# Designed miniproteins, single chains, part 59

Each design is a single chain, and the fold is of that chain. pLDDT is the mean over its residues in the fold that is shown.

## One batch from the design tools (miniprotein)

Design m2172
Fold by ESMFold2-Fast:
Parts: C-alpha cells; sequence; structure tokens
Structure m2172 (fold): chain A 49 residues (1-49)
C-alpha cells in the first residue's frame, strides 16, 4: 500500500542520511549502493502501478 511504501522510503532515507554522516569508506559506499538500489526498486514498482 502507499502508506507502507512511504514508511519504507522514509526509513531508507534515514539510513542513507546516517551513512552520509560517516567517513567515506568502501563499506559505507557499498551500503549506500544497496540502499539506493532499494529506493530505485521502489520507484520502479510505483511506476509499474
Amino acid sequence: AVEERGRRARELLEKIRELRSKPFTPEVQAELDRLNAELRAMADEAAAE
């Protein structure tokens, strides 16, 4: 549902914000890539509706 998707997007954005406050490392970059991939998947899902 739209509300659940919004909550998930908010949680992902919060995690991304936290990671961006950390020193740049390969581990942080990998986590950012994963979270960005999840956001993209959500956008693709919304576009398919």
Scores: mean pLDDT 76

Design m2173
Fold by ESMFold2-Fast:
Structure m2173 (fold): chain A 55 residues (1-55)
Amino acid sequence: MTVTREQLAELSPELAELVGDAEEVTIEEVAARVAAKYGPVAGLVARHELERAFG
């Protein structure tokens, strides 16, 4: 499942910033970037929230 940078910005501007200039990203890719920056628990929470919002 993919999400756009615009969809991420509506949910959280910080998530949109985290994916840089990518127009579309997978929920898994966003969660992996959150996990890399904030730790594995934060990545799991982000994945759950993204799947709830866009899944």
Scores: mean pLDDT 79

Design m2174
Fold by ESMFold2-Fast:
Structure m2174 (fold): chain A 68 residues (1-68)
Amino acid sequence: SDAEIEEELLKIMEEEVRKRLSDEEKRAEAIEVLRHVIRTGIARGYSKEEILAMAEAVLDQLLAHYRA
């Protein structure tokens, strides 16, 4: 189901966020942004691989923003 795909992909991205961010507030913010990216990708019919690639790109943008 879409909910199972969302949970699977979000768990992968949450692990990546925890590796790359130590601040709990920034982690929570990044996870919510990535949840939205994943949900949008599923709704638009993208594959798991395409959604993960989009989520990783968005995470990289967020990390750049947090360093600025």
Scores: mean pLDDT 87

Design m2175
Fold by ESMFold2-Fast:
Structure m2175 (fold): chain A 97 residues (1-97)
Amino acid sequence: GAEEAMKAASEAGKKALEAAGTGEKGAGAAIAAVGAGAAGWAGQRAGKAEEGAEEARRAGEGAAEAALAAAGTEEKGKEAAEAARRAGEAAERGARA
């Protein structure tokens, strides 16, 4: 549900900051990860669950790309990208629930 999506988004944001630091790119990746969780919830509340689910999936993919761009493909960057993708997937499920 939405709680799981928001928790996943929070963890993805934390991992993005750990991997890329608190500079502009790290902060951007963390914001993108949190946004992925929020997208699904907003879609569900608007009665547009499918649109919200697709937005959440795309936002999660974008957050994963931002994390890799900010932190690189080293262990922490890969962990941040995977967490961001999971946040998008959790938000997609939350939008349809």
Scores: mean pLDDT 72

Design m2176
Fold by ESMFold2-Fast:
Structure m2176 (fold): chain A 57 residues (1-57)
Amino acid sequence: SSKRQELLRLIGEILRLIGEQLDVERDPSLSPEEKARRLARLREEIARLMAQLRSLD
């Protein structure tokens, strides 16, 4: 069903963004300020996707 496909898509996107957070945290080439900015953006995206996931039951 389209709802099931959307749930799986959102879960996949959330997992991908969590992976990106780990990559940012472990990147020695990024300044603390750049890490903070990127992590803040990723947290906002994850929160948005989590809200969409919750709206689908």
Scores: mean pLDDT 86

Design m2177
Fold by ESMFold2-Fast:
Structure m2177 (fold): chain A 57 residues (1-57)
Amino acid sequence: MSLEEQARHGLEQAEKALAEGDRAAALTAAYDSRVLAEKAGNEELAKKAEELIQKAL
C-alpha cells in the first residue's frame, strides 16, 4: 500500500475504534495515520487524523 492508502486505512480503523468506545485503539490508529499522511504530503488526511485524536481524548 502507498503511504496515503495506509493513512486512509488507519483513519477507518480509528473511526471504528472510536464508535466502539475504544479510545486507546482510536488514538493509536489516528496518531499513526497522521504520521503517514504527513509523510505522504496529504494535509487533508493529516487534519482528519488530528480531528480524530481530539475526539478520542
Scores: mean pLDDT 82

Design m2178
Fold by ESMFold2-Fast:
Structure m2178 (fold): chain A 64 residues (1-64)
Amino acid sequence: MERVVIAVPAEDEATAAEAARAAAENPDIAGVGTTEEAAARADALAAAGEAAVAARAAANAAAA
């Protein structure tokens, strides 16, 4: 499966965190949604994604 990145502006941290959380949910998919929009704002989501991915990884480790 291809890695698709959902990019959302950091101005709405809640939305960015939700998108990053979705990416952490699917390791094969960095983000789900609009690939066109993701390409335009992938950088903004990448920073937010790191935080959400770390939180998700911790949750997965706790469940393991």
Scores: mean pLDDT 54

Design m2179
Fold by ESMFold2-Fast:
Structure m2179 (fold): chain A 85 residues (1-85)
Amino acid sequence: MLGELGRQAIEEALASGDPRAEAAARAALEAAARLEEALEALRKAPKEDIAAAIGRVLRALGDLVGALLEGRRVIREKRAREAAA
């Protein structure tokens, strides 16, 4: 399941009306879907594959965190530009 922190960041980005923020939000949604797939694969993994499944979850987590941080950066920049305009 998508974390509440991730959902809030995505909703804020989509509500921003900035195409870059929307692109970041869609990237975060894609990363979150990959994380959910990796977690499902981990739950179904036989003992011999569990280490590889854990590796996939860790990579998907890294991708999601990166996408969320980028999304927040874009929103912060948009707010700064709006305040300056």
Scores: mean pLDDT 72

Design m2180
Fold by ESMFold2-Fast:
Structure m2180 (fold): chain A 66 residues (1-66)
Amino acid sequence: SAKETAVATEDYTAKTADELSFKKGDVLEVDMSKRVSADTVWAKNLKTGKEGYVPTDKLEFTGGES
């Protein structure tokens, strides 16, 4: 599957149950095949086990130069 690991660069609080809350430094598994828009992706917070929509601008993707 097209999944990438990313680290949250800042805190984010979900506005709805479909959005994911996270803290700066949280590790997220982003599902690139479930991209909602150019700037919004579906991700799982590996610390909480919750999944939801996240803004891509709050994430730093770890490794991937190919």
Scores: mean pLDDT 76

Design m2181
Fold by ESMFold2-Fast:
Structure m2181 (fold): chain A 86 residues (1-86)
Amino acid sequence: DKELLEKAKKLLEEAIEALKAGDAERALELIAKAADLVSQLKDEELKQEILELLEEAVRAISEGDIERAIEYLKKAIELLEKKIKE
């Protein structure tokens, strides 16, 4: 379970770097991979909360609001990191 959390976190960190580089297509691919890993989590509440944040990030990207997208991705990373430190 911790391995899935660490992989998802790394993908979202890479997605933020892609957004900062102006590569929205790469960021969306990385977010989709992270969402697939998160969907495998046994913690239903954590899973739902992170997936909702990723959905909001994707929406922000589609609207051209990269700053808002990065904020949602950072919140998702914080939740993953908190669970890893447990």
Scores: mean pLDDT 88

Design m2182
Fold by ESMFold2-Fast:
Structure m2182 (fold): chain A 80 residues (1-80)
Amino acid sequence: MTLEGTLKNTGSNPGPGAIIGLLDANGVIVAGGVVVSGRLVAGGVAKAAFNVNGEVLDAEITPAAALEPGGEAPATVTLY
């Protein structure tokens, strides 16, 4: 399953332990997770544990821009 949208880093770092939320068109967080490895850098791939409707899934996150604390960028989240 693939989710596309605006990703926001709501945590304090861009790497492991980063807290992330996927925003809908109204700016509402519809899914969220924690980065477990890698960094949220433009065109990079970070691995995350991602919660969708109460289920925790393994995910790969590919942001279009570097996602520093408080930052927002378009991203693809691929769930396994």
Scores: mean pLDDT 80

Design m2183
Fold by ESMFold2-Fast:
Structure m2183 (fold): chain A 63 residues (1-63)
Amino acid sequence: AAAEVEPLIEALSSPSEEVRLEAAERLGEIGDERAIEPLQRVVRDDPSPRVRLAAAKALARIR
């Protein structure tokens, strides 16, 4: 739900790669602009190429 964007943003910092992937995908589906800056940080800084790609796709869906 759009009202729960903040917990998903926190999940982008999870030690679990799977949790970060799900969070990025859900943020892209919701399309809330509050996720833009957190997702941009993930694209640049996340150690997993899979998570970075998911965040980039989410950003494309939001904007």
Scores: mean pLDDT 81

Design m2184
Fold by ESMFold2-Fast:
Parts: C-alpha cells; sequence; structure tokens
Structure m2184 (fold): chain A 112 residues (1-112)
C-alpha cells in the first residue's frame, strides 16, 4: 500500500543514519504512530508525501550534521513545524512528525 511504501522509505533512511538498534526501534515506533494517524484521519496522499519529504530532508541533515546542539535542533524543528502547518498539515500530525525528527537528532548526537 501507499503507507507501507512510505514506511519502507523512511525505515531505510533511518536505518542508514541510526546504528543503535534500540534507538532505531523507538524512532520507527514513532514513524508507525505517525503513519497510522495519517491513514486513520484520511490525510491526502499529496500531503503525506510532502510530510515524508520534510522528514527525509531532516534525516539527511542529521546524517551530515551528527553533533547538533539543543539550540540547533530546536531551530531546525521550529522551521520544519512552520513548513508543515503552512502546507495545511493538522497540528497533531505536525507534532508527531517533529517528535520523530527530535528523537532522530538526539539519537544521532549520542552516537557521534
Amino acid sequence: SFFDELFAELKKAIDEVITDPEKRARILARVELFLDYLREHGIPEELAREMAKILLEMIDYVKEHPELTDEEIDARLREAYERLLKSGVPKEAADLAVGIMRELAEAKREEA
């Protein structure tokens, strides 16, 4: 399905960046909750793809910048959150996406 394909894409990207299996499992659990929310609330595939694109951009950024400070993480998450809301994403879905990005950045910093 569409959401299974999005999960597989996000999982592949996260698996390449986070090496700790326990941290990876926690991040992937957040991804599952996020995608379940989108499916249950009938979020259009176009918006779901835009949200996944923003998540993938953050995953790539964290890969290139493994030692982000708390202030740098907060600044990037604020920018991502504002982009999501501007795209018409519901606040609850944006909050779930930001939660994934925060845990990813913090997990990568601990591995660096």
Scores: mean pLDDT 87

Design m2185
Fold by ESMFold2-Fast:
Structure m2185 (fold): chain A 90 residues (1-90)
Amino acid sequence: ATATANAYLAAGIALAEQGDYNSALAAFKKAVALNPQNADAYTNLGIAYFLLGKLDQAIDAFQKAISLNPDNATAHQNLALAQAILASAQ
């Protein structure tokens, strides 16, 4: 992780706390572009997509987070929830 990647991750988290999930997604995408090994950035991307109702994109992001950190309980829990909602929504 670079200082710039960490700054984008922190900015994204702050934007998400304010409910600005679209701006948070842009920040998290910058964080991932600068550090593609960052499981936390993918987890936060997934959460932002999930809160925007973008379930397919949330699932993809959580799967990437799990591939980088298999012990990520937050990513596993949210992946299962997103998959269940998507399956019921048709």
Scores: mean pLDDT 84

Design m2186
Fold by ESMFold2-Fast:
Structure m2186 (fold): chain A 66 residues (1-66)
Amino acid sequence: MEEVEKLLEEIYRKARELEEKYPDDLEKQIVAGVLALIAAVYRTLLKKGVELDPEEIRRLVEKALK
């Protein structure tokens, strides 16, 4: 499931970018931390063989960033 793996890498990258761009903004730091945690949880589920819908993950990230 390469599409999901790429999506999780993008989520990590976006979380890192948000953390770097707004280091003194607590709200954005929390959002970045939550996005990184979400990506870590989904990556763990993938390794355990759980089937993940990339569209559901994408929608969740879009809502979290707004």
Scores: mean pLDDT 76

Design m2187
Fold by ESMFold2-Fast:
Structure m2187 (fold): chain A 65 residues (1-65)
Amino acid sequence: SDAELLRAGRLAGEAARKIAEEARAKGLEADVGGSYTPEGGTGYAIAGDKVYRAVAGVDGTVTVS
């Protein structure tokens, strides 16, 4: 459902935001973004020269790589 897809996107975005906030707290430059698709949500965080991706499935599992 649309609600499940929006929830997945929110979870992925929250994970990415957490990474960016931790990086900023350490004095690093950081940025975040994300998207919502029928398959789930994705988020990303750029911290200095590193990129982290967060993926959330409609079942609520979140993976960061």
Scores: mean pLDDT 71

Design m2188
Fold by ESMFold2-Fast:
Structure m2188 (fold): chain A 97 residues (1-97)
Amino acid sequence: MSLEEILREAEATLYYLRGKQALEDGKFEEAVKDFKKAIELSPDSPLTAEAYLLLGEAYYKLGKFDEAIKWYQKAIDVADGELRERAEKLLEEVKKK
């Protein structure tokens, strides 16, 4: 890995963690911004599937259900196991609205 790749992955991880904190604090617009930056900086990261799921949850909290569906679907496409099952359940819940 190049130094630039290592630094981008570190920065992506920091945005991901910041986004999680924003989501917990009810700062849903901040969470959307931070998760999008995490994804942009490291789209192939092991954290990207989780970032897609949490970005969908942030949009859901904002009442933006079409966006929530889009990001849950992206999470399903790249996630495995328990994370995929969680994304599928959240997608079904949004679609029932």
Scores: mean pLDDT 84

Design m2189
Fold by ESMFold2-Fast:
Structure m2189 (fold): chain A 73 residues (1-73)
Amino acid sequence: SEELKKLFERGAEIMKEIAKLAKEKNKLEVVDEALEIGEEAAEKMLKAESLEEKVKILEEELKKLEELLEKLK
């Protein structure tokens, strides 16, 4: 699915920015928090039965990652 691909690519981009800022600010523990968010989303994806559910799971992951990124700024 093109939708899922774009959401995965956006998630990877945000994760990369979190890692960069965490290193710059010496807050490496935030990288662990971002990984936990990703792991929770992955677990939910394994149980998701529809494309619509998978999109919602990835959108919620993105919201959490964006919130974490804002805390680093």
Scores: mean pLDDT 85

Design m2190
Fold by ESMFold2-Fast:
Structure m2190 (fold): chain A 76 residues (1-76)
Amino acid sequence: MSKEELERKAALLFTAGGLWYAAAEIEKDPKVREEAYKTAAELFKQASELDEQAGNTENAERSRKYAEEVEKKLKE
């Protein structure tokens, strides 16, 4: 996978993670909310890893911080 492909895929995963996170925040079913948070955290972690591979350290760090934030909500 090229650097440009890695960056593009990371951006898509980050966007998807953000959408799952936003959905989890308004979800009233606790089980569905937990699954949405887990999905968001996984997507942010994948985005971070791809940005690291692409050499985009700033975006990788941003995605990592979002993953940590979501994981804190799961550890309540």
Scores: mean pLDDT 86

Design m2191
Fold by ESMFold2-Fast:
Structure m2191 (fold): chain A 66 residues (1-66)
Amino acid sequence: EVDKLIEELQRAIDEFAKAAGVTREEALQRLMAEVRKHHDEFLAMTASERLRLLVEIARKLAEEAK
């Protein structure tokens, strides 16, 4: 389960990097900036819930970058 979510997150980050025309490092920095806005919520979440939210944020950023 967690391994599948990690793989999905890696794919979502790579897709965001391609859509935005940036490096994987820049895509990760932008994702982390969005995550900071939800910092307090993240502290209350389980590991699986955090991974699902990260995937959703990365996918949303990829769609907005198109």
Scores: mean pLDDT 78

Design m2192
Fold by ESMFold2-Fast:
Structure m2192 (fold): chain A 84 residues (1-84)
Amino acid sequence: EGKKLFEQGKYEEAAKAYEEEIKKDPNNAEAYYNLGLVYEKMGKTELAKEYYEKAIAIDPNFLDAQIELGVLELKEAVERVFPD
């Protein structure tokens, strides 16, 4: 199961497991959210943001996905104000 792989730090395998969950149930907002968490752990911030947005599109009341998206948007805002 994807959650177990994610907890073990097997992010590539976790991503594949959640992708298979999405194929079985394309309206599974939790699977999109979990895939977003996996991509965030892999440093793929743009992909993480896209999957959090997809989770919110399926379930607009998904607070966890809204919070994670907000955190990523704050990181992007900080990078715009304090660029290297």
Scores: mean pLDDT 81

Design m2193
Fold by ESMFold2-Fast:
Formats: structure tokens, C-alpha cells, sequence
Structure m2193 (fold): chain A 60 residues (1-60)
């Protein structure tokens, strides 16, 4: 199962790579969207929120 990690602002590319998330072109105007594996998405979201990013998860 895939999951989307949606951020209100762009995540640092090096940090995104470390978290195993990849930028995707999805229908979310004004948001930056990343694709991740569902099991990794929860951990990535927690780490990003701890760093001050506002992120949401959507399973796909």
C-alpha cells in the first residue's frame, strides 16, 4: 500500500531522501506532496512534525 505525505511547505531534499519519501505531482494546489510506503509514512510524518513541518497523511 502507498501513502501520501502532504506538507504545507517544501521539505529539504536531503531530509526527504533520508525519510524515503519522493516528490510527486498530485492535485494539491499550494501543498508539496510526497509518496512513501504506508509503514514508513507514519514515521516520516512524526519526524517532520517534530522538526516543525505541518504534515498530513493520506493512504492511497
Amino acid sequence: MRALVISDEPIDPEEAARLGVSIVDEEFPGLTVYLSKAKDALQAARILREQGYEVSLLEK
Scores: mean pLDDT 68

Design m2194
Fold by ESMFold2-Fast:
Order: structure tokens, then sequence, then C-alpha cells
Structure m2194 (fold): chain A 82 residues (1-82)
């Protein structure tokens, strides 16, 4: 499924937690780029939004981490059985 990650006014620690969850979810090639973009956007007072393709276990991991950090929201796309 596609995970949508939204970060607003997130600390460097919050962003690094999501980066580690991205790596653990198999998003290894984009995790550092997403982290750097989130950090830049947070310093500028902007909201970050990223869509990443993960498996179901990766989506759950990202949602579990986001639940620990109120500045970060992760929503999952529905499995389209189409």
Amino acid sequence: PTATIIAHNASDDDINAIRDALIQSGVTDRADSIRDSMMQNSREGRTSRFDVDVDRDGLQRLQDVADQYPSITVTGGRDNLS
C-alpha cells in the first residue's frame, strides 16, 4: 500500500524516528532524502507531505511510530482489490 506521511513543526528527533521507520520498512533509498526535506520544511515552518510505497508491515510500523509523535501523521491507502 501507499503510506502518506505528513510532518508539521516536527523536531529533528521526531523526523529521525520516521527516517529509521522508513529504513525498517524498506524505503532505504528515499529515507535520508525525506528526512532532509522534512528537517528543512520544519525549520521554515512548512508542512511536509510524502507518499511512499511500503508493504503492510511497513505501513503498520510507520503508523506505530507516528502515533508516538503528534507532529507526524501517517495514513494508509486502501488496498484496492480492483
Scores: mean pLDDT 79

Design m2195
Fold by ESMFold2-Fast:
Structure m2195 (fold): chain A 63 residues (1-63)
Amino acid sequence: VEELVEALSDPSPEVRAAAARELGRLGTQDPRALEALRRALSDPSPMVRIAARGALEASRAAA
């Protein structure tokens, strides 16, 4: 989880999108990860924004 949250700040949009998808797959309930995903909803890359939205939806379903 820690490394995935850090990956959300990677300069590569592919890496940020992959980190967001992985956090969603894990169904994360970590408040730090959820906050990072919410910030990613405002990412300049559409692929990262889409991945973050999916991850937040998956985390809500997992709760």
Scores: mean pLDDT 78

Design m2196
Fold by ESMFold2-Fast:
Structure m2196 (fold): chain A 86 residues (1-86)
Amino acid sequence: MSRRGVLLLVAGSILAIAAILEKDPEEALRAFEVLTEAVKLFREAGDEEGAEEAIREAEKLAERLKEAIPEAAEEIERALEEVKEA
């Protein structure tokens, strides 16, 4: 288990929730950058279960963000694909 991976997963999730509440597409994209780094850290630590959990959380957050900020849906979907490929 990667402690840094867990910390970035939590931080990215908080940023994504803030973006949902404030309808801020730039903050949403920053949240996915943090989640991408979390997935990379889990994989570097050999924690594939942690990486898969981070991807699942990113997918759930992307759905909520697309509902909250429909004008940024394509950008959010692109950012989610980067998380999945990390």
Scores: mean pLDDT 85

Design m2197
Fold by ESMFold2-Fast:
Structure m2197 (fold): chain A 57 residues (1-57)
Amino acid sequence: MLSEEELKRAERGLEAALAAGVLSEEQKRQALDGVRNAKTPEEAENIGVRTITLAGR
């Protein structure tokens, strides 16, 4: 599981993407759920990148 600081940083990144119109609220919520269950920072980053890439398609 991610540290508290790493989790908060990931949440802020997803909120910024939502504010920029890159993600929908539903996509952000699903990505946050995946990030919260991630075991490493790399895994959380990959979840975020995949979510943004899929949303952009």
Scores: mean pLDDT 69

Design m2198
Fold by ESMFold2-Fast:
Formats: C-alpha cells, sequence, structure tokens
Structure m2198 (fold): chain A 68 residues (1-68)
C-alpha cells in the first residue's frame, strides 16, 4: 500500500479505538505520512464525531490507495 493510504488506515483504526489526536499523529508519522496529511487528519478529528471521522478516514484511505 502507499505510505499515505497506510497512514490513513492506521488513523481510522486508532480513532475508532478512542485514541487521542496526539497518538494518531504519532502513528501516522511512523507510517510515513507527510506533515500536510497529519494536519488534514487532525482537522477531521477536531471537526467531527469520532465515529464519523473514522468512517471518513477509511474512505479517504481507500481512495488514496486507488489513486496511487
Amino acid sequence: MSPNARALETAARLAEAGASIEEVERAMREAGASDDLVATVRDILESRSPAEAARLLRHVAAETARSS
């Protein structure tokens, strides 16, 4: 999988588990995500319910994998 798709999938999983934004950011950086992608995911997590954020992140991960 592309590093970005992998990072987004990891973010979705952690968000579903109720992880903090800081834990999600750390895991995404470990997966190879760019600063821009981490900032985008932070905005998603801050602007939505955890369940809606996790669903959106899974959809974006699938689209990113298809686009690469």
Scores: mean pLDDT 78

Design m2200
Fold by ESMFold2-Fast:
Structure m2200 (fold): chain A 65 residues (1-65)
Amino acid sequence: MTRQVAAEIGIVGIAIEEGVPVEVRFEGNTLYVRVLEGDPEKIERFKRRAEEYAKALGLELVFVE
């Protein structure tokens, strides 16, 4: 498993646990995450966890629309 695949799977897993539907794309050293919908409170928890996870992997994280 590459670092990219581990990162994408991890972010999607966090999104599933928080109940936030997302799209994830990896480009260069950056994870692009698009939140499709969700409660603001769930989205904030997801973003917090996603940022922490990406930081642990040494990756940049960008939330896009």
Scores: mean pLDDT 79

Design m2201
Fold by ESMFold2-Fast:
Structure m2201 (fold): chain A 56 residues (1-56)
Amino acid sequence: VSPALIAQEQANLAYLEANREALAEALAKNLGWSRELAERIVDMLIDTERWVLSRM
């Protein structure tokens, strides 16, 4: 796996973790989702990025 790809996935994870609350709010507001659903989706994205990094 290329160092550039690992760095990009690490940056993606850091962004999601740093902006979790804002992303959940934006999803709930813009898509008409419940806050609970929006938070679950953001958490799934974070878990997916962690899983991808663990496989590198």
Scores: mean pLDDT 82

Design m2202
Fold by ESMFold2-Fast:
Formats: sequence, structure tokens, C-alpha cells
Structure m2202 (fold): chain A 62 residues (1-62)
Amino acid sequence: MEKARELLEQGKYDEAIKVLEEILKKDPNNPEAYRLLARAYLLKGDTEKASEYGIKANYLKQ
């Protein structure tokens, strides 16, 4: 998680997404990973994927 946040702060969205996808392969029910993926895709302008992952994060959290 920390590495993905650092990459997002550095503007390395594709690298952050890659790290988050690896986290989700190990723990597919991690709401924090989905939230960070939603943020990364939103920052890239991919609103469809951002919405998809954001909904997933909210569902798993509450």
C-alpha cells in the first residue's frame, strides 16, 4: 500500500496501478487497494474504471 501511495504522489500512475493489481491478486477483498486504484484511474482520466473500482471499495468497506 505505502509504495502505491508514494507512486501516486510522484505522478507515476501506471506503476501505482501495477503495484495495486499485485496486491489485489493476493487479497481481492482489500477495499483500500480498490480505493487507490479508483484514484489512480481518475487521475489518468479513465472515469469508467475509476467508478468501477470506487464502487467496489465502498461495497467492501460498507
Scores: mean pLDDT 81

Design m2203
Fold by ESMFold2-Fast:
Structure m2203 (fold): chain A 76 residues (1-76)
Amino acid sequence: SLEEEIEELLKEIEKLVEQLKKETDPEKRQEIINRIIEIARKAAELVEKSGNEELKKKFLELAEKVDKVIQELAES
C-alpha cells in the first residue's frame, strides 16, 4: 500500500541517519546526505498523496532529526 511504501522510506532514512552519525569521511558523509535528500523528496510526495496526518507527523519529526544531525556534523 501507499502507507507501507511511506513507512519503508522513513525506515530507510532512519538507517541512513544512523550511518551518517558514524561516518567520519566528509565525502562519504555528503553521499549519505544526498541519498537522504533523494529519499526524503519521494517520501514527502507520497505523504502528501496519502493525506495521512500520522505519517505526515512522523515524516516532519524525522526531517527535524535529520536537520539537527547535519547541523551538528557541520559544527564539528
Scores: mean pLDDT 86

Design m2204
Fold by ESMFold2-Fast:
Structure m2204 (fold): chain A 67 residues (1-67)
Amino acid sequence: MTEEEKKEIEKIRKEAYQRARDKGLSDEVAEVVALWEAARYLRKKGKNEAAQKLFDEALEKTRSLIT
């Protein structure tokens, strides 16, 4: 993954997190939203393995919230 792609992913995660927080969602939920948005971006770029890892991380965080 290039430095440019890493910066774009970081920007997407930060913007998605901030939007979720602005809507009154918790830090934990905002992190899940940020992971989902970054994973969607990677999938659109054809980086399926990297996207799947972020989806798996989001699912694991979601499971911890459901108890």
Scores: mean pLDDT 79

Design m2205
Fold by ESMFold2-Fast:
Structure m2205 (fold): chain A 56 residues (1-56)
Amino acid sequence: GSIEALVERALAGVRALLRESREAAAIAGQMAVKELEKLDPEAAARFAAEVERLLE
């Protein structure tokens, strides 16, 4: 669905930023979580978990 496409795009963006700056990736991930929470809190939780895994 469209929310899954948004999550995939957000994850791709976080991965791209992570190649340049861990701090920028973390900030972008946090902002994306806040926006996704307004649309689908469960999708936001899954996205947040994946971002935390990427930042480990």
Scores: mean pLDDT 84

Design m2206
Fold by ESMFold2-Fast:
Structure m2206 (fold): chain A 70 residues (1-70)
Amino acid sequence: MESVEKAREYIKKAEEALKKGDYEKALEYLDKAQRYAVLAYLQGDEEGAREIGKELQKLAKELEKKGIKT
């Protein structure tokens, strides 16, 4: 579904920003990805939204390890 695809796109952008040490951009992209994951869930793609949710939690944990509150 398009919402899941958009969430994955923003997760990838957040990971790239994290690699570059741009934590502000990583948080911005994480927020966008979360919004698309919620939208996917509301549109009935519960499985896709749950899978994206796990990836978002993993990324948030990586940011928290760097001292960034998510």
Scores: mean pLDDT 80

Design m2208
Fold by ESMFold2-Fast:
Structure m2208 (fold): chain A 76 residues (1-76)
Amino acid sequence: MLSDPAAREALDLAVESALLRMEAAILRRYFPDDPEAQARAEELEARAVELEREALRLLLEAGVSEEEAVRWVGRP
């Protein structure tokens, strides 16, 4: 699995999406009254969803089950 280039690419995308979601969560938690921070968080969350969907697609192509792929990437 991890030796498959597509699976490794998918995990790289999953890590990137997790970092974007963490940044968005920080903005929502520490700047709740800042409309620009909230807009930035929404943009980051939307980008994370795109990366999660691509990661799931690549994992499924690599032969990972849907259940396992969702566990690794999260639900988009």
Scores: mean pLDDT 80

Design m2209
Fold by ESMFold2-Fast:
Structure m2209 (fold): chain A 77 residues (1-77)
Amino acid sequence: MKEVIDEEFKRFDKDGNGKITKEELKAYLKELGYPDEVIDNIFKYLDKDGNGYITKEEFEKFYRDILEGKPLEEIFK
């Protein structure tokens, strides 16, 4: 699981700076079938600081929650 999360993070973090941009996350979640409104809510939830980036730690938590089958409304609580 963690190795898969690390590979997914590397896919977004092409510069190796430990951050995912909104555009990178949006592209990924669209591939998974999420609508734009849901993607925007996910990004807002993960980007608590409003800095326009998602850290590896935030991404790992989110990815684990998705793999565990948690509904989005519970993830956003």
Scores: mean pLDDT 69

Design m2210
Fold by ESMFold2-Fast:
Structure m2210 (fold): chain A 72 residues (1-72)
Amino acid sequence: KIEELEKEAEEAERMAKNAQRQADKLLEEAKKSTPEEAKILLKQAEILKDVAEAMLKHAEELREEARRLKEE
């Protein structure tokens, strides 16, 4: 089952990377937007960063579980 945990971790990491890229694009867009639009874009970027962080935490948990199984 180690391979399944590693696969799930890779998928979570991929999702996190995509969310991070989207957040970065929103941050760049905010720099060239009106103050009102920038506020909305910054909030959306914040949400995407939170999602990415949660996905990375999940991936780390899965990788730790896989590592423990390898050591046992």
Scores: mean pLDDT 83

